# Designed miniproteins, single chains, continued (4), part 96

Each design is a single chain, and the fold is of that chain. pLDDT is the mean over its residues in the fold that is shown.

## One batch from the design tools (miniprotein)

Design m15320
Fold by ESMFold2-Fast:
Structure m15320 (fold): chain A 86 residues (1-86)
Amino acid sequence: SSDIEAALKKAEEAYKKAVETGKKAKELAAKNPSVKAEVEAQVDDYLKTSETALKEAQDDPSNAPGALMVIRGNESALEQLAKEIA
């Protein structure tokens, strides 16, 4: 299905953005020792959940729409986290 293929590509792009946003959040947290451990743990949890969803979609493309939704949600949460630290 072309819709499933499009969803998988979008999920891969969303994961790439999540990784970039997570790196920014960790860089901001590295400058603030009081929040560093908590922020790193939150970033790692969001990225691990997103990576798992993406891998499940790569193994079974029928999971791609679900993976895209999860990864986009996690990316938005990471953007909010980065804004709160900045």
Scores: mean pLDDT 89

Design m15321
Fold by ESMFold2-Fast:
Structure m15321 (fold): chain A 95 residues (1-95)
Amino acid sequence: MTITINVSVKDGRVVLEPSEPLTAKVGDTLVVTNNDPTTNFTVRLLDSDGRVVAEATLPAGGGSVTFPMTKAGRYAVVAEDEDGNVASVGVTVLP
């Protein structure tokens, strides 16, 4: 299954939608899409130890990255703009 997270700016703040914790399974794919027309983002996937397991730059106007969920565990998706503003959402990957 494909799970989509959208990144945008609202009132000068980075926003992830959905903002609530997500659940995935091993074999699912997580797609992060930049819906902001003017803001570039750096997106990182962190494991439960805070280790960066994947990173991508998402250009303004529809840049996206796909993270295949290959290992069960607790993860965080972190999006950062060029001014250092950050948002994150938790993703639990089940076996």
Scores: mean pLDDT 85

Design m15322
Fold by ESMFold2-Fast:
Structure m15322 (fold): chain A 83 residues (1-83)
Amino acid sequence: TRRERELKLSIFGVRLVGIVVEAEVEKLSDKELTDRLIKEVNDFAKEMNLPKEVTDKIIEYVRKDPYDVSGLMKMLKKAVEEV
């Protein structure tokens, strides 16, 4: 349902913030953070049945700025609402 999709997106958002915070504390490289975020986005996109073209655009966004969780969440919300 729409409510279940919105809840899953909210939970994923909390998880993404946690990953970025852990990367900051652990002094992970930008590459290590980017690779981890891409894996998480791919797993989420597969669970939510997002189209490949949409998933690819989201991954490119992560590669461009892995620390922009707000922008990433805005893009994910639009993708979840349009599917």
Scores: mean pLDDT 83

Design m15323
Fold by ESMFold2-Fast:
Structure m15323 (fold): chain A 81 residues (1-81)
Amino acid sequence: AAAPTADQILAGAYIAAQHAAEGDDALARSARDSMLRAAREHPELLPEVLAGLEAVLAQETDPRARAMLEDILRELRALAA
């Protein structure tokens, strides 16, 4: 299989945020865990994923989606440190 792109990892964050906004905590956590696994396996993509996620979070108004994106951003920043 081809390696994931930063856009594909960011798509996982969008999916997690969407499920969180809809109140589907199980699907939100599954999407979050999958995208964080991809980020851990591809640390070279972290700067691009972090920049994209900060842009998404700046535009998010739903409190559940925002909380999910803030959680993901915190985890990704910890990986980059």
Scores: mean pLDDT 85

Design m15324
Fold by ESMFold2-Fast:
Structure m15324 (fold): chain A 84 residues (1-84)
Amino acid sequence: KTRSANLATAAGIEAVGAELEGQKVDSEALRTAYQALIAADEGNVEEAKKLIEKARELSQKASPETRALVDDVIAEAEKLIEEK
């Protein structure tokens, strides 16, 4: 195996990956929340509900700032669903 030969490179990639993972979670949570809002606005209630659930799950792993934004977007999406 070339384990020792690429260990330093692998560790470097993992460290960068870990740093970017938080940003990815924040981005996915927000994008999912906005997709829920769009689906709700278009009257796709079942799709909006699925996206709301996913956005909430992702927000639990996201930064506090992103979590607050996701909650606001989800609240707006739920309001649009309820107004039908």
Scores: mean pLDDT 71

Design m15325
Fold by ESMFold2-Fast:
Structure m15325 (fold): chain A 93 residues (1-93)
Amino acid sequence: MSPEVAERVAEIKRLIDAGKYEEATELLLDMVGHKRVMFRGLSDEFADAIMGLKEAREIYDALKGPLRARGFSDKEIKNLAAQLTLMMRDAGL
C-alpha cells in the first residue's frame, strides 16, 4: 500500500473510532474517487467472505447510514466496507 493511501485509511479508522461516521464516509468517497482500482470493487462472493470478519462488520455498521443516505445499495456498502477492511489490514490497522 502507498504511504498516502495508508495515511488516508488510518484517518478513516480514527474518524470511525471517534463516532464521526459522516466525516469518515466523505473521506472514503474522496479517496475512492482518486484511486482507479477502488472503482472496480470486489466480486460479491469475495466481499461476502470478507464481511465474515468482525472488523468488516464494524466498518459496515459505521458507514451504512451515511452511505444509504447517499443512495448506495446494501451490496455496494458491503463491497466498500470489505475493501476498506482489506486496506486497513494491509496498513497494519
Scores: mean pLDDT 79

Design m15326
Fold by ESMFold2-Fast:
Structure m15326 (fold): chain A 63 residues (1-63)
Amino acid sequence: SAGLEKILRALGLEPPYTESQIEAARLGLRNFAEGLGLDKGAQLKILSDMLGVPQADVRAFLE
């Protein structure tokens, strides 16, 4: 999906993407966001601003 590719590129990853790279990126972003000590809405906003992608795309990636 376009959202997934934009997130992975924003993290400095280039295609083709492996399942391991995608899972590592997802875990890393989740741990970073949870470490902020903020509610989920604020976490999504911060990640959206940092990655340059819509909050909906960030939410879908982290599920």
Scores: mean pLDDT 82

Design m15327
Fold by ESMFold2-Fast:
Structure m15327 (fold): chain A 96 residues (1-96)
Amino acid sequence: SELERLRQEALAEVEEILSQYDLTPEQKEKLLSFFESFLKVLGEEAKTKSPEELLYIFELSLEELLDSLKVSPEIKEKLLKDLVDLVKRFIREGVP
């Protein structure tokens, strides 16, 4: 489907960002799984939540995941910025 294609393109962009950092294979896999789940839910949540609420929920969940995966503080700060900026763009563009 068109939506599945756009979702795959979004995940490819996430993977490109993750590849710029020294993440373990387990950390990368968990982050990709998190994004795949988020993108699937985003369409339904966007019907009832504002862009600001969606972004807030995303940021909280991502920060908790990065902490649980023991990502270094320096990498965590850079990933939070890059991935939050990416999700802001996805929300503005109607999310693949």
Scores: mean pLDDT 81

Design m15328
Fold by ESMFold2-Fast:
Structure m15328 (fold): chain A 87 residues (1-87)
Amino acid sequence: LPSGATPDVYKVLDEMKEIREKAEEFAKNPSEELLKELEEKIKKGEEFIEKMRELAEQQGSSLPLPLVEYEKVIEEAKEIVEKALEE
């Protein structure tokens, strides 16, 4: 069905790749622009995951594995950002 209940798995995979690449680049060469991009991607990802979790719960199911992996990628990126801000 074309409703928001079905996640776009290919979009999730692309977002995971972008977040990982940006986080690695930021860890090697920190910049304000990369920081802002990472913070926006993290925020959007967290909002998307929470929305998908609610939809899964309403259907009596758990969050799909690709989204669980996406959540882990977001948490790793958050740790990289926090460590860089401490420097």
Scores: mean pLDDT 75

Design m15329
Fold by ESMFold2-Fast:
Structure m15329 (fold): chain A 69 residues (1-69)
Amino acid sequence: SQSLIDQAISLLQQGFDHQMQGDDDKARQLVDQANKLFDQAIKSGASQKTVDDAKDQLEQQMLDQVQAQ
């Protein structure tokens, strides 16, 4: 289940990179794929809190990147 969360976070990171490059369509596809992996992780026994914590960590990393301009 952690492996699925790690894969989903990787896809969200890739989606962020594509969004920063102006490729909104690809960013959306990557986010959709990440959400499917999060759903699979929860179905395989991951807690919602574990998923939320991983998303919060990524969101903080992304905010730090934006503020570093």
Scores: mean pLDDT 81

Design m15330
Fold by ESMFold2-Fast:
Structure m15330 (fold): chain A 84 residues (1-84)
Amino acid sequence: EKYLERVKNIVEAAKKALEVMEKGTPEQAINAARVAQNLADEAKKLWEESGDPETKKYMQEAEDIRNKALQVAEEKLKEYLERL
């Protein structure tokens, strides 16, 4: 199914963004968090259009990754700003 394949690809892209954030600079972390947010929004749209329970599972996974990405970005930005 088209929607299921797309949402799986979104989750994989989100996982890669999270890895960049964890290992990267604060600037890279902020940019990767924006990517993760956009990917989560796209996954939600795909679930809303498909109505497929399998797509919903991957959408929830993308949202969880986004939440982790935002937390990592906030922590790295806070540490960076404390040094300014």
Scores: mean pLDDT 81

Design m15331
Fold by ESMFold2-Fast:
Structure m15331 (fold): chain A 73 residues (1-73)
Amino acid sequence: MEELLKEVKENPNTVKVKEENGKIYIARHDAETGEISFSVITKNGEFISHESEGDEVLKELLEARKKIEEKKK
């Protein structure tokens, strides 16, 4: 998750997708707008969370990931 966001920040105009524990994590960096977004979706197509841009996004993504995994328990 953290690595995914870092890779996207370093590579403009990229989209990275990762699947873990029945969830799909999508990170995107739009080179034209400079926006970085992160979305978490279940494999059933349910939207869990969406974050975008800023240093605050990294902290929120880390907390969101931990909270989602805790709910699984």
Scores: mean pLDDT 64

Design m15332
Fold by ESMFold2-Fast:
Structure m15332 (fold): chain A 61 residues (1-61)
Amino acid sequence: SLLQLEQLQRAVQEFKLSASDTALLRVMVDDHLDLQNFLEATKDTDLNLEQRQRLYQLLYG
């Protein structure tokens, strides 16, 4: 959705997401995963656990 795209664009700037991490999130953002599944899906990104939890809140909170 457009709202999810706007939140992702904010996340790219706030967390300084790499191109590969941004591409991964762009594919999955509309799936609206629960927190546990989101953390698992993002485990191989450059973000630490705290950053991934904050990212989840930014996208879906």
Scores: mean pLDDT 81

Design m15333
Fold by ESMFold2-Fast:
Structure m15333 (fold): chain A 98 residues (1-98)
Amino acid sequence: MASLSQVYTITLRPLDEPLSDEQVEKLRQAMVEAGLPAAFREGDRLVVQIQAATQEEVDAVADYLADLMFELGVRSVEVVISDAATGEVLKTRRYERE
């Protein structure tokens, strides 16, 4: 049985070019305005930890973050969803701007 509430790590990696510091700050501001937790930069990746009761909630946050990256000019992004406690990869998604 899945936990009623779990902490997830969402890792966002642009596949074309790494985000600039200005793009990262703009993304962080948009996330704060949307009521999402602060993102952390790790090299070419952005890492966000969220608490969610359902996989659908995690998927919705991942979709929203991908859309924000597209608004910053990113065309392709890899999203990895992991269990924050174990580091187990639960889902990997690739988003591309049409």
Scores: mean pLDDT 77

Design m15334
Fold by ESMFold2-Fast:
Structure m15334 (fold): chain A 107 residues (1-107)
Amino acid sequence: SLDEEIARERERLKAMTPEEIERVVQALEDYAKVLREMAEMARELGFNDIADRLKKVADEIQKALEEARNSTDEDERITNLARAVVLARKGGELITEFGRRLEEMRA
């Protein structure tokens, strides 16, 4: 399913203008920072498992963006951007899980 998700995002990215691609890159960079901030918050609250998973996803997004920047082949660049998009979606699922665990702590 991961390869299928990456393939789907590759087709979406190929249809985008350079300006739209730049907006996606900026959004992914900003989102990786948010995930790191959420990881620190989760760790301070004792949710070490969520903190580790959030940090890992943030690191993987940054690595995919770095590989995209260093790619001389357009297909490799688009594939790395697609991977970053899929990883960001997984980060969103983790933020949702963290939110649910925070609500349980307050109840």
Scores: mean pLDDT 88

Design m15335
Fold by ESMFold2-Fast:
Structure m15335 (fold): chain A 64 residues (1-64)
Amino acid sequence: MIAEVTLEDGTKLKTRLSDIRETPDKTLIYSEDGPIDGRKVELHISPEAREAYERELRERVAAL
């Protein structure tokens, strides 16, 4: 699955949801498109992207 996400500086990225990990205090990208100057970046996922991701998870669970 591909998600379009906006970084804090307004930069938009398209990345695979599998390369995004959320923690209670931040979201990080673990792909080569994510690190800036060799560091992980904080990622702000739009509410629409979060809803799409949760919908996909619910559908996958229902398919099991």
Scores: mean pLDDT 53

Design m15336
Fold by ESMFold2-Fast:
Structure m15336 (fold): chain A 71 residues (1-71)
Amino acid sequence: MEELLEKLRAEYNKDGSGKLTDEEFRKLIAKLNKNGKGYISKEDAPELYELFDENGDDYIDIESLKKLREL
């Protein structure tokens, strides 16, 4: 669970603090948003979708991921 995010956090979080800064999180979202449409499809990041399966939708809005970062 969250293995993709954890792996990407380890790659972008060079300080090893276990947290993503705004800059790191934005880069992560840009990397996952390969379609450039402002949302992430289940096909683009199925592991990420499992993490954010609160709405039961097939898509994850970039705004939803941004709010999770702010929580």
Scores: mean pLDDT 55

Design m15337
Fold by ESMFold2-Fast:
Structure m15337 (fold): chain A 79 residues (1-79)
Amino acid sequence: VSEKAKKLALEGIKFVDENFGGTEEEKELMKKAVAYSAIENEDKIKSLEDVIRLAQSFTLSEELIEKVKKFKIPEEAQE
């Protein structure tokens, strides 16, 4: 995992913890979606805002939700 992708994943996860309301399950899904967006789409992301948009987009697609649920957050970007 690149340093840029790791940093954006961590910043995105923190953003979810501080700004997203909902159940523990909803927060965990969003954290995974954020980490997945930052790590798997590094070439397409330029900022934290891009990561959040991609993460929200992933949670709206049934195919992408399944991929996100199966995604393992790397130890370097896990919290």
Scores: mean pLDDT 71

Design m15338
Fold by ESMFold2-Fast:
Structure m15338 (fold): chain A 55 residues (1-55)
Amino acid sequence: MTKEELEEILKELGFSEAALKSPLFDQTYKEIQEQIENGKEPKSAIQRELLEKLK
């Protein structure tokens, strides 16, 4: 998954551009990629990580 694909999904979920510019975005992206490599479904991994870290 690319950062551009993640940004599109995050905008659909209502996240602001400020959140996408934060260092937290890079950390979250790495953790999502690690979960996907471990066999997690990509959209589920994205949604779970964001709900836990950005709330």
Scores: mean pLDDT 70

Design m15339
Fold by ESMFold2-Fast:
Structure m15339 (fold): chain A 57 residues (1-57)
Amino acid sequence: SSKERLELQLLVYKIAKSASEFVASRIKPGSPLYKQNQENIKLLEERIKEIEKQLEE
């Protein structure tokens, strides 16, 4: 994939992570929904790191 495509994907995942973190602030801590949302945030963090590594090449 082109560098520009990777940079756009990185931006999209960063926006998605920020939105999920905002949603987390509206969910009751310790609930199953909160736990699922935290797992989704971790997956987004992993994808962001992977794209950042590809952009360093």
Scores: mean pLDDT 85

Design m15340
Fold by ESMFold2-Fast:
Structure m15340 (fold): chain A 81 residues (1-81)
Amino acid sequence: SMEEERRRRLAEKAEAEIKYYKKNQDKFDTLIETSDPETQAEIKELKKFYDELIDKVKSAPTEEERERILAEFYEKVREKR
């Protein structure tokens, strides 16, 4: 039960990150255009990572699998911060 609650909380946080990314895609595109080549590569990798995550979530056949994918994503994002 505690693990399920934790997973759901992480998934909810991940969904918030995805919503933020979707709302700010134009800003990421502008950042790519105005940055140096090394920074451009890093931003493109990050954008690809979010796009691949969105595709995985969209393709998930069950709510449980969707929660699992989202929770794993957020744990990785949290480790980076």
Scores: mean pLDDT 78

Design m15341
Fold by ESMFold2-Fast:
Structure m15341 (fold): chain A 80 residues (1-80)
Amino acid sequence: SLEDLRARAEETLADIEKYLKEIVSNEEVRKKILDQARAELERILADYEAGKLTDYQALFRITAVREEAIVEAEIEKKKE
């Protein structure tokens, strides 16, 4: 359901934010990565509500947002 996917997206954002605070010292960099993840999750939920995505497709894309945020955090950490 949309409610279940919204809850998953919120849990995903909280997980990303926690990870960013642990590895990335720069607040502006953390904000940039988190804002990008939030925007992508909002697009996924909008596409799902519009009937463009199945439940499984939406779940896979939400998982991909988390993976992409982690990779971006690791790249930014290497620049420090």
Scores: mean pLDDT 86

Design m15342
Fold by ESMFold2-Fast:
Structure m15342 (fold): chain A 85 residues (1-85)
Amino acid sequence: SPTEQELQQIGQEVHGIYDESLRALGSGNKQKAIETLEENRKRLEELRARVESLRTPENQDEVDALLDFIDLQLRELDRQLEYLR
């Protein structure tokens, strides 16, 4: 369905954000890392809201798993930003 395709695309984007965050942290540029992590945090919040909007009775487990992954990333980004600041 279009909803399932969108959830798969969001899942791919969430994984891409994770990889971008790791590259930024490994870059050796503290200011660029902070800017990238702050932007990625905003992107994850927006994707979280979009995932919730795609919830149906049939896709509860898929939506919950993706939200859990987003929430884990948001907590990790918050910890890293506190460390860098």
Scores: mean pLDDT 89

Design m15343
Fold by ESMFold2-Fast:
Structure m15343 (fold): chain A 84 residues (1-84)
Amino acid sequence: MIEEIKKKAEEKGLSKKTVDALGKLLEEILKSKMPYVVISEKWIAEKYGISIEDARKILEFLKELGLAESSGVEGQIIVSKSKL
C-alpha cells in the first residue's frame, strides 16, 4: 500500500525527498490510535524537513487519491485510516 502510493507520487513528479516524507507520514497515520488524523502543511514541512510548497503538494496529492479531504482550514487535510 504505502510503496504503491509512493510510486504514484513519483509518477506525478514529486521529488524523492517529498516522496520519502509522504511515506513516513503515511506510516505515522497508520500508527495513530485515532480513526482519522488532521494534518497541516506546516507540521509536515517541520517534521520531515521539506518546504511548505512540497508539503502542500503532499496534501493535494492525498486529496486527489481520495485518501484525504479538506478540514475547512487552509493548509489542512483530514486523512481517514480506513482508506489506507
Scores: mean pLDDT 81

Design m15344
Fold by ESMFold2-Fast:
Structure m15344 (fold): chain A 83 residues (1-83)
Amino acid sequence: SELDKELLKQLEKLKEQVERLKEEALKGDKETIERAIEILEQALEDIDQILKELDLSEEVRKKLEELKKLIEEAIEELKKSLE
C-alpha cells in the first residue's frame, strides 16, 4: 500500500536520526547524554503505543520492532558512557 511505503521510508530516516543522535550525544557532556536518553526512552514509549493501538502491516511492524531494538541499544550504550 502507499501508506506502508511512506511509513517504511520514514522509519528508515528515523533509524538514521537515532544513530546520529547517539553519536553526537556521546561527544557531549553528561547533561547532553542524559537528555538524549530521555528523548530515546520517550521514543520507545511512543513506538510501543503505536504497535499496540494501530493495525499495521507486518512489514511496518517488523521495521518498528527493528527501530525499537536500535533505540534500546542506543540507550544502553549512552547509559554505559555515564560511568
Scores: mean pLDDT 84

Design m15345
Fold by ESMFold2-Fast:
Structure m15345 (fold): chain A 88 residues (1-88)
Amino acid sequence: AEEAAKKVEEILEEAKAALLRLAEAEAKESGMSPEEVRELIERNMAALKEALVKKVLEASKEEQEEIIEKLEKEKEELEKRAKEVEEE
């Protein structure tokens, strides 16, 4: 249970890094301050982390594995998008 929570935290930290890179490029295009977009992402990620850690700690082993798999897939999608923006 605790091991699954730690894994979720690690995945979310990596996802946050990808989101911050994507957000910097998006802010330049949309005219938003990079600082404003960063603060929004940090706030949303903190809330998501708290909710998912609680969910994982209460979940069965099978549900924990499903949550982790889903998060890893979403992280990979975000990292792919961030990389595409960096290559433009």
Scores: mean pLDDT 77

Design m15346
Fold by ESMFold2-Fast:
Structure m15346 (fold): chain A 81 residues (1-81)
Amino acid sequence: DEKLELYGRLTMLIDAAKNLLIKKAKEAGVPQSIIDKIDQRTDDLLKMAGQVAKDLSLAPQFMSQLDREIEGFLKEIEAYK
């Protein structure tokens, strides 16, 4: 099922981003509140990925949003160095 395959790819990408962000956050010594925020927001993105897998027309806007969210967290983490 092509939709199931897309969902699997999106979940792997989001999980990889979450793991990278949490690792960088811990290395930078950010507060637990920021780690909790990353965890909560990535869970929200996983729910959105489920909707994208049902409607492929949402994919370009979702990918753009995902890139902005990841960049935002990376900048927030960098500010705590």
Scores: mean pLDDT 84

Design m15347
Fold by ESMFold2-Fast:
Structure m15347 (fold): chain A 87 residues (1-87)
Amino acid sequence: SADAAARALADALVALLRREAEEQAKTVKTPEEAEKVLRQLREYARDALARLRAQYPDISEAVWAEIEARFEALLREIEERLRAVAE
């Protein structure tokens, strides 16, 4: 189903974004660098969500809300980790 396919792609994108955040965190030494990385990852997440919605226009609103919430939770986690690394 479209819902199942969208969830599978969201799982893959969340895993990829988390991995990218971990790699970027290794290069962060200052709060300014942390903010730059966070901005880039937020832009990536926004673009990924827009593309996912366009690719699966028939997904249920419940599944879409679930996917959006997962990306929001991940970005909060990334923000906390980047702040910790910059200290």
Scores: mean pLDDT 84

Design m15348
Fold by ESMFold2-Fast:
Structure m15348 (fold): chain A 85 residues (1-85)
Amino acid sequence: MSGYEIMLSNLGKIIDGLKDQNIPATLDIEVSEPDSNGKVKVTVTLTYTDEDGREHVVKFSVYVPESEKDKVIKRLEDLKKKLEE
């Protein structure tokens, strides 16, 4: 199993929790150039503020085959749209 599937599943659960609690959040997606093995580094940054006014930043990166890059980015953009809906 690819590590990005675990990332997408966990991110989806976090976003669902934030939406259920009406917590404002932002999601930033950064994609690197492909490496010599044909993999791109996808970095996701989730930022939200709790009820005490504390800012929380969750940042993680996964390596994705370039052939699967567009599929992973589309799923991340769908999650971003859900968060901003």
Scores: mean pLDDT 80

Design m15349
Fold by ESMFold2-Fast:
Structure m15349 (fold): chain A 74 residues (1-74)
Amino acid sequence: LTPEQKELLELGEKVAQKLFEESEEYEKRGDNSKAASLYTAGQLILASVDLAVEYPQLVPEELRSLQGALEQLE
């Protein structure tokens, strides 16, 4: 893996984990609809990262997208 692909994998895991954690919080509040949406978003992030690693030309765009998502979650 290139350094950029490794960074993308690590960032994707971090963003997905934060989304899964937020989903758990909404589930505890009884908002099952919001919880399900956040779980789906986390799964889509992981799938998107896998796709970008398979197609290296997508890595720069996906990396910038995930950096923005992480900033929004913090």
Scores: mean pLDDT 79

Design m15350
Fold by ESMFold2-Fast:
Structure m15350 (fold): chain A 62 residues (1-62)
Amino acid sequence: MQKLIDEIKEELKKIYEEVGVKKSDEEIEAQAKSIAQQIEINGADKDTVLKTVRQGMKTPAP
């Protein structure tokens, strides 16, 4: 679990940096834990979940 959280945390940092949004380390860690938990519970693909997060941040809608 911790390894997955760390991987998601690093990807989230890159996404936030690319979109120009500043988040605290605590906020990123909390979000990474939530995403990791969702992946484990639902069996979702990590890359697909992260791709969805990235797309959502690039196009704030509506």
Scores: mean pLDDT 73

Design m15351
Fold by ESMFold2-Fast:
Structure m15351 (fold): chain A 67 residues (1-67)
Amino acid sequence: GKIEKKEVTLKGVVGRVLAKELGVEVGDKVTITIDYGTGKATITSNKTGKKIETSLESAKALLKLLS
């Protein structure tokens, strides 16, 4: 399936929540990887390599909020 990767900076309220989950800081970079074939997505800390799995829909919402 098609894989989309986007690098975003953790900012605002949603960035603070994700920073806590990933054990990183606001202002750090994450890579959001969306797999359209599986409907799954991952959010990976560029600093630590720690990742969390989420849905394609949640990842798309996060991309809009962090843009």
Scores: mean pLDDT 83

Design m15352
Fold by ESMFold2-Fast:
Structure m15352 (fold): chain A 82 residues (1-82)
Amino acid sequence: SLKEELEEAKEQVEEAIATDPASEYIRRLAEMAELAAEGRIEEAEEEYKKFVAEELGIKVEDLEKATQEQFRAAYERIKAKG
């Protein structure tokens, strides 16, 4: 049935995502894009801030205190992983 085919296809996609370390970044970016597309801009922004803070190794509330060097280092790490 079409429902079983869709469920099997979904499981195969999720399994492929789970085996690729870069897939977690792609999934998080997709989630942010989906929130923004739904007009949930504030939630998309919070997820983006959380993502950047995790790469910097700091708390979200400390993002404004982060140096240009810290942002550059985080960008280089993200670029190397994706």
Scores: mean pLDDT 64

Design m15353
Fold by ESMFold2-Fast:
Structure m15353 (fold): chain A 109 residues (1-109)
Amino acid sequence: KEEKIKLLKEGLDLATEAYNRMRELAEQARKSGDEKTAELYEKAAEHVGRAGGHLDTAIRLVDNEEEAQKHVEEAIKHLEKALQYAREAGDTEVASLLEKAINLAKEAL
């Protein structure tokens, strides 16, 4: 379904934006001596990276719907974990990007 691919690509773009922002926020937190916040953003970024890998795989496996759906489900799990870390770190903008990415991935199921 062309619509599912579009949703997955939009979700991947939002996840990529969140990943880049979290990497910058982690560096800023470390420079300010806020090690706890830096670790939260680093953990969130790791989960978003894993989710991005699953979303990219799902897009490539579009002709194998069962395998593609499995990868979308794994991506959602990783995005939800990233959202938990982002919320604990207190950044509402990254949390909003991750919530939108999760919603798009769920719509693609």
Scores: mean pLDDT 88

Design m15354
Fold by ESMFold2-Fast:
Structure m15354 (fold): chain A 68 residues (1-68)
Amino acid sequence: PPEVEKLLEQLEERANSDEEKEHIEELRKRIERAKQLEKEGRVEEAKRVYDGLLQEGQLLLQNIDQQK
């Protein structure tokens, strides 16, 4: 969904540490997995992955902002 891609862009823009960048790469891999689930017709599983990614990405973004 566009929300996940927008969140990924915000995370990539604000990431400062190698650990943050590695976390973002893991989120990107999970986005590709969710897209594969959608292609297989496993839309409910894909939705759950996207929902988890949105929550995790929002927490990561909040943590990055708090590290100022």
Scores: mean pLDDT 79

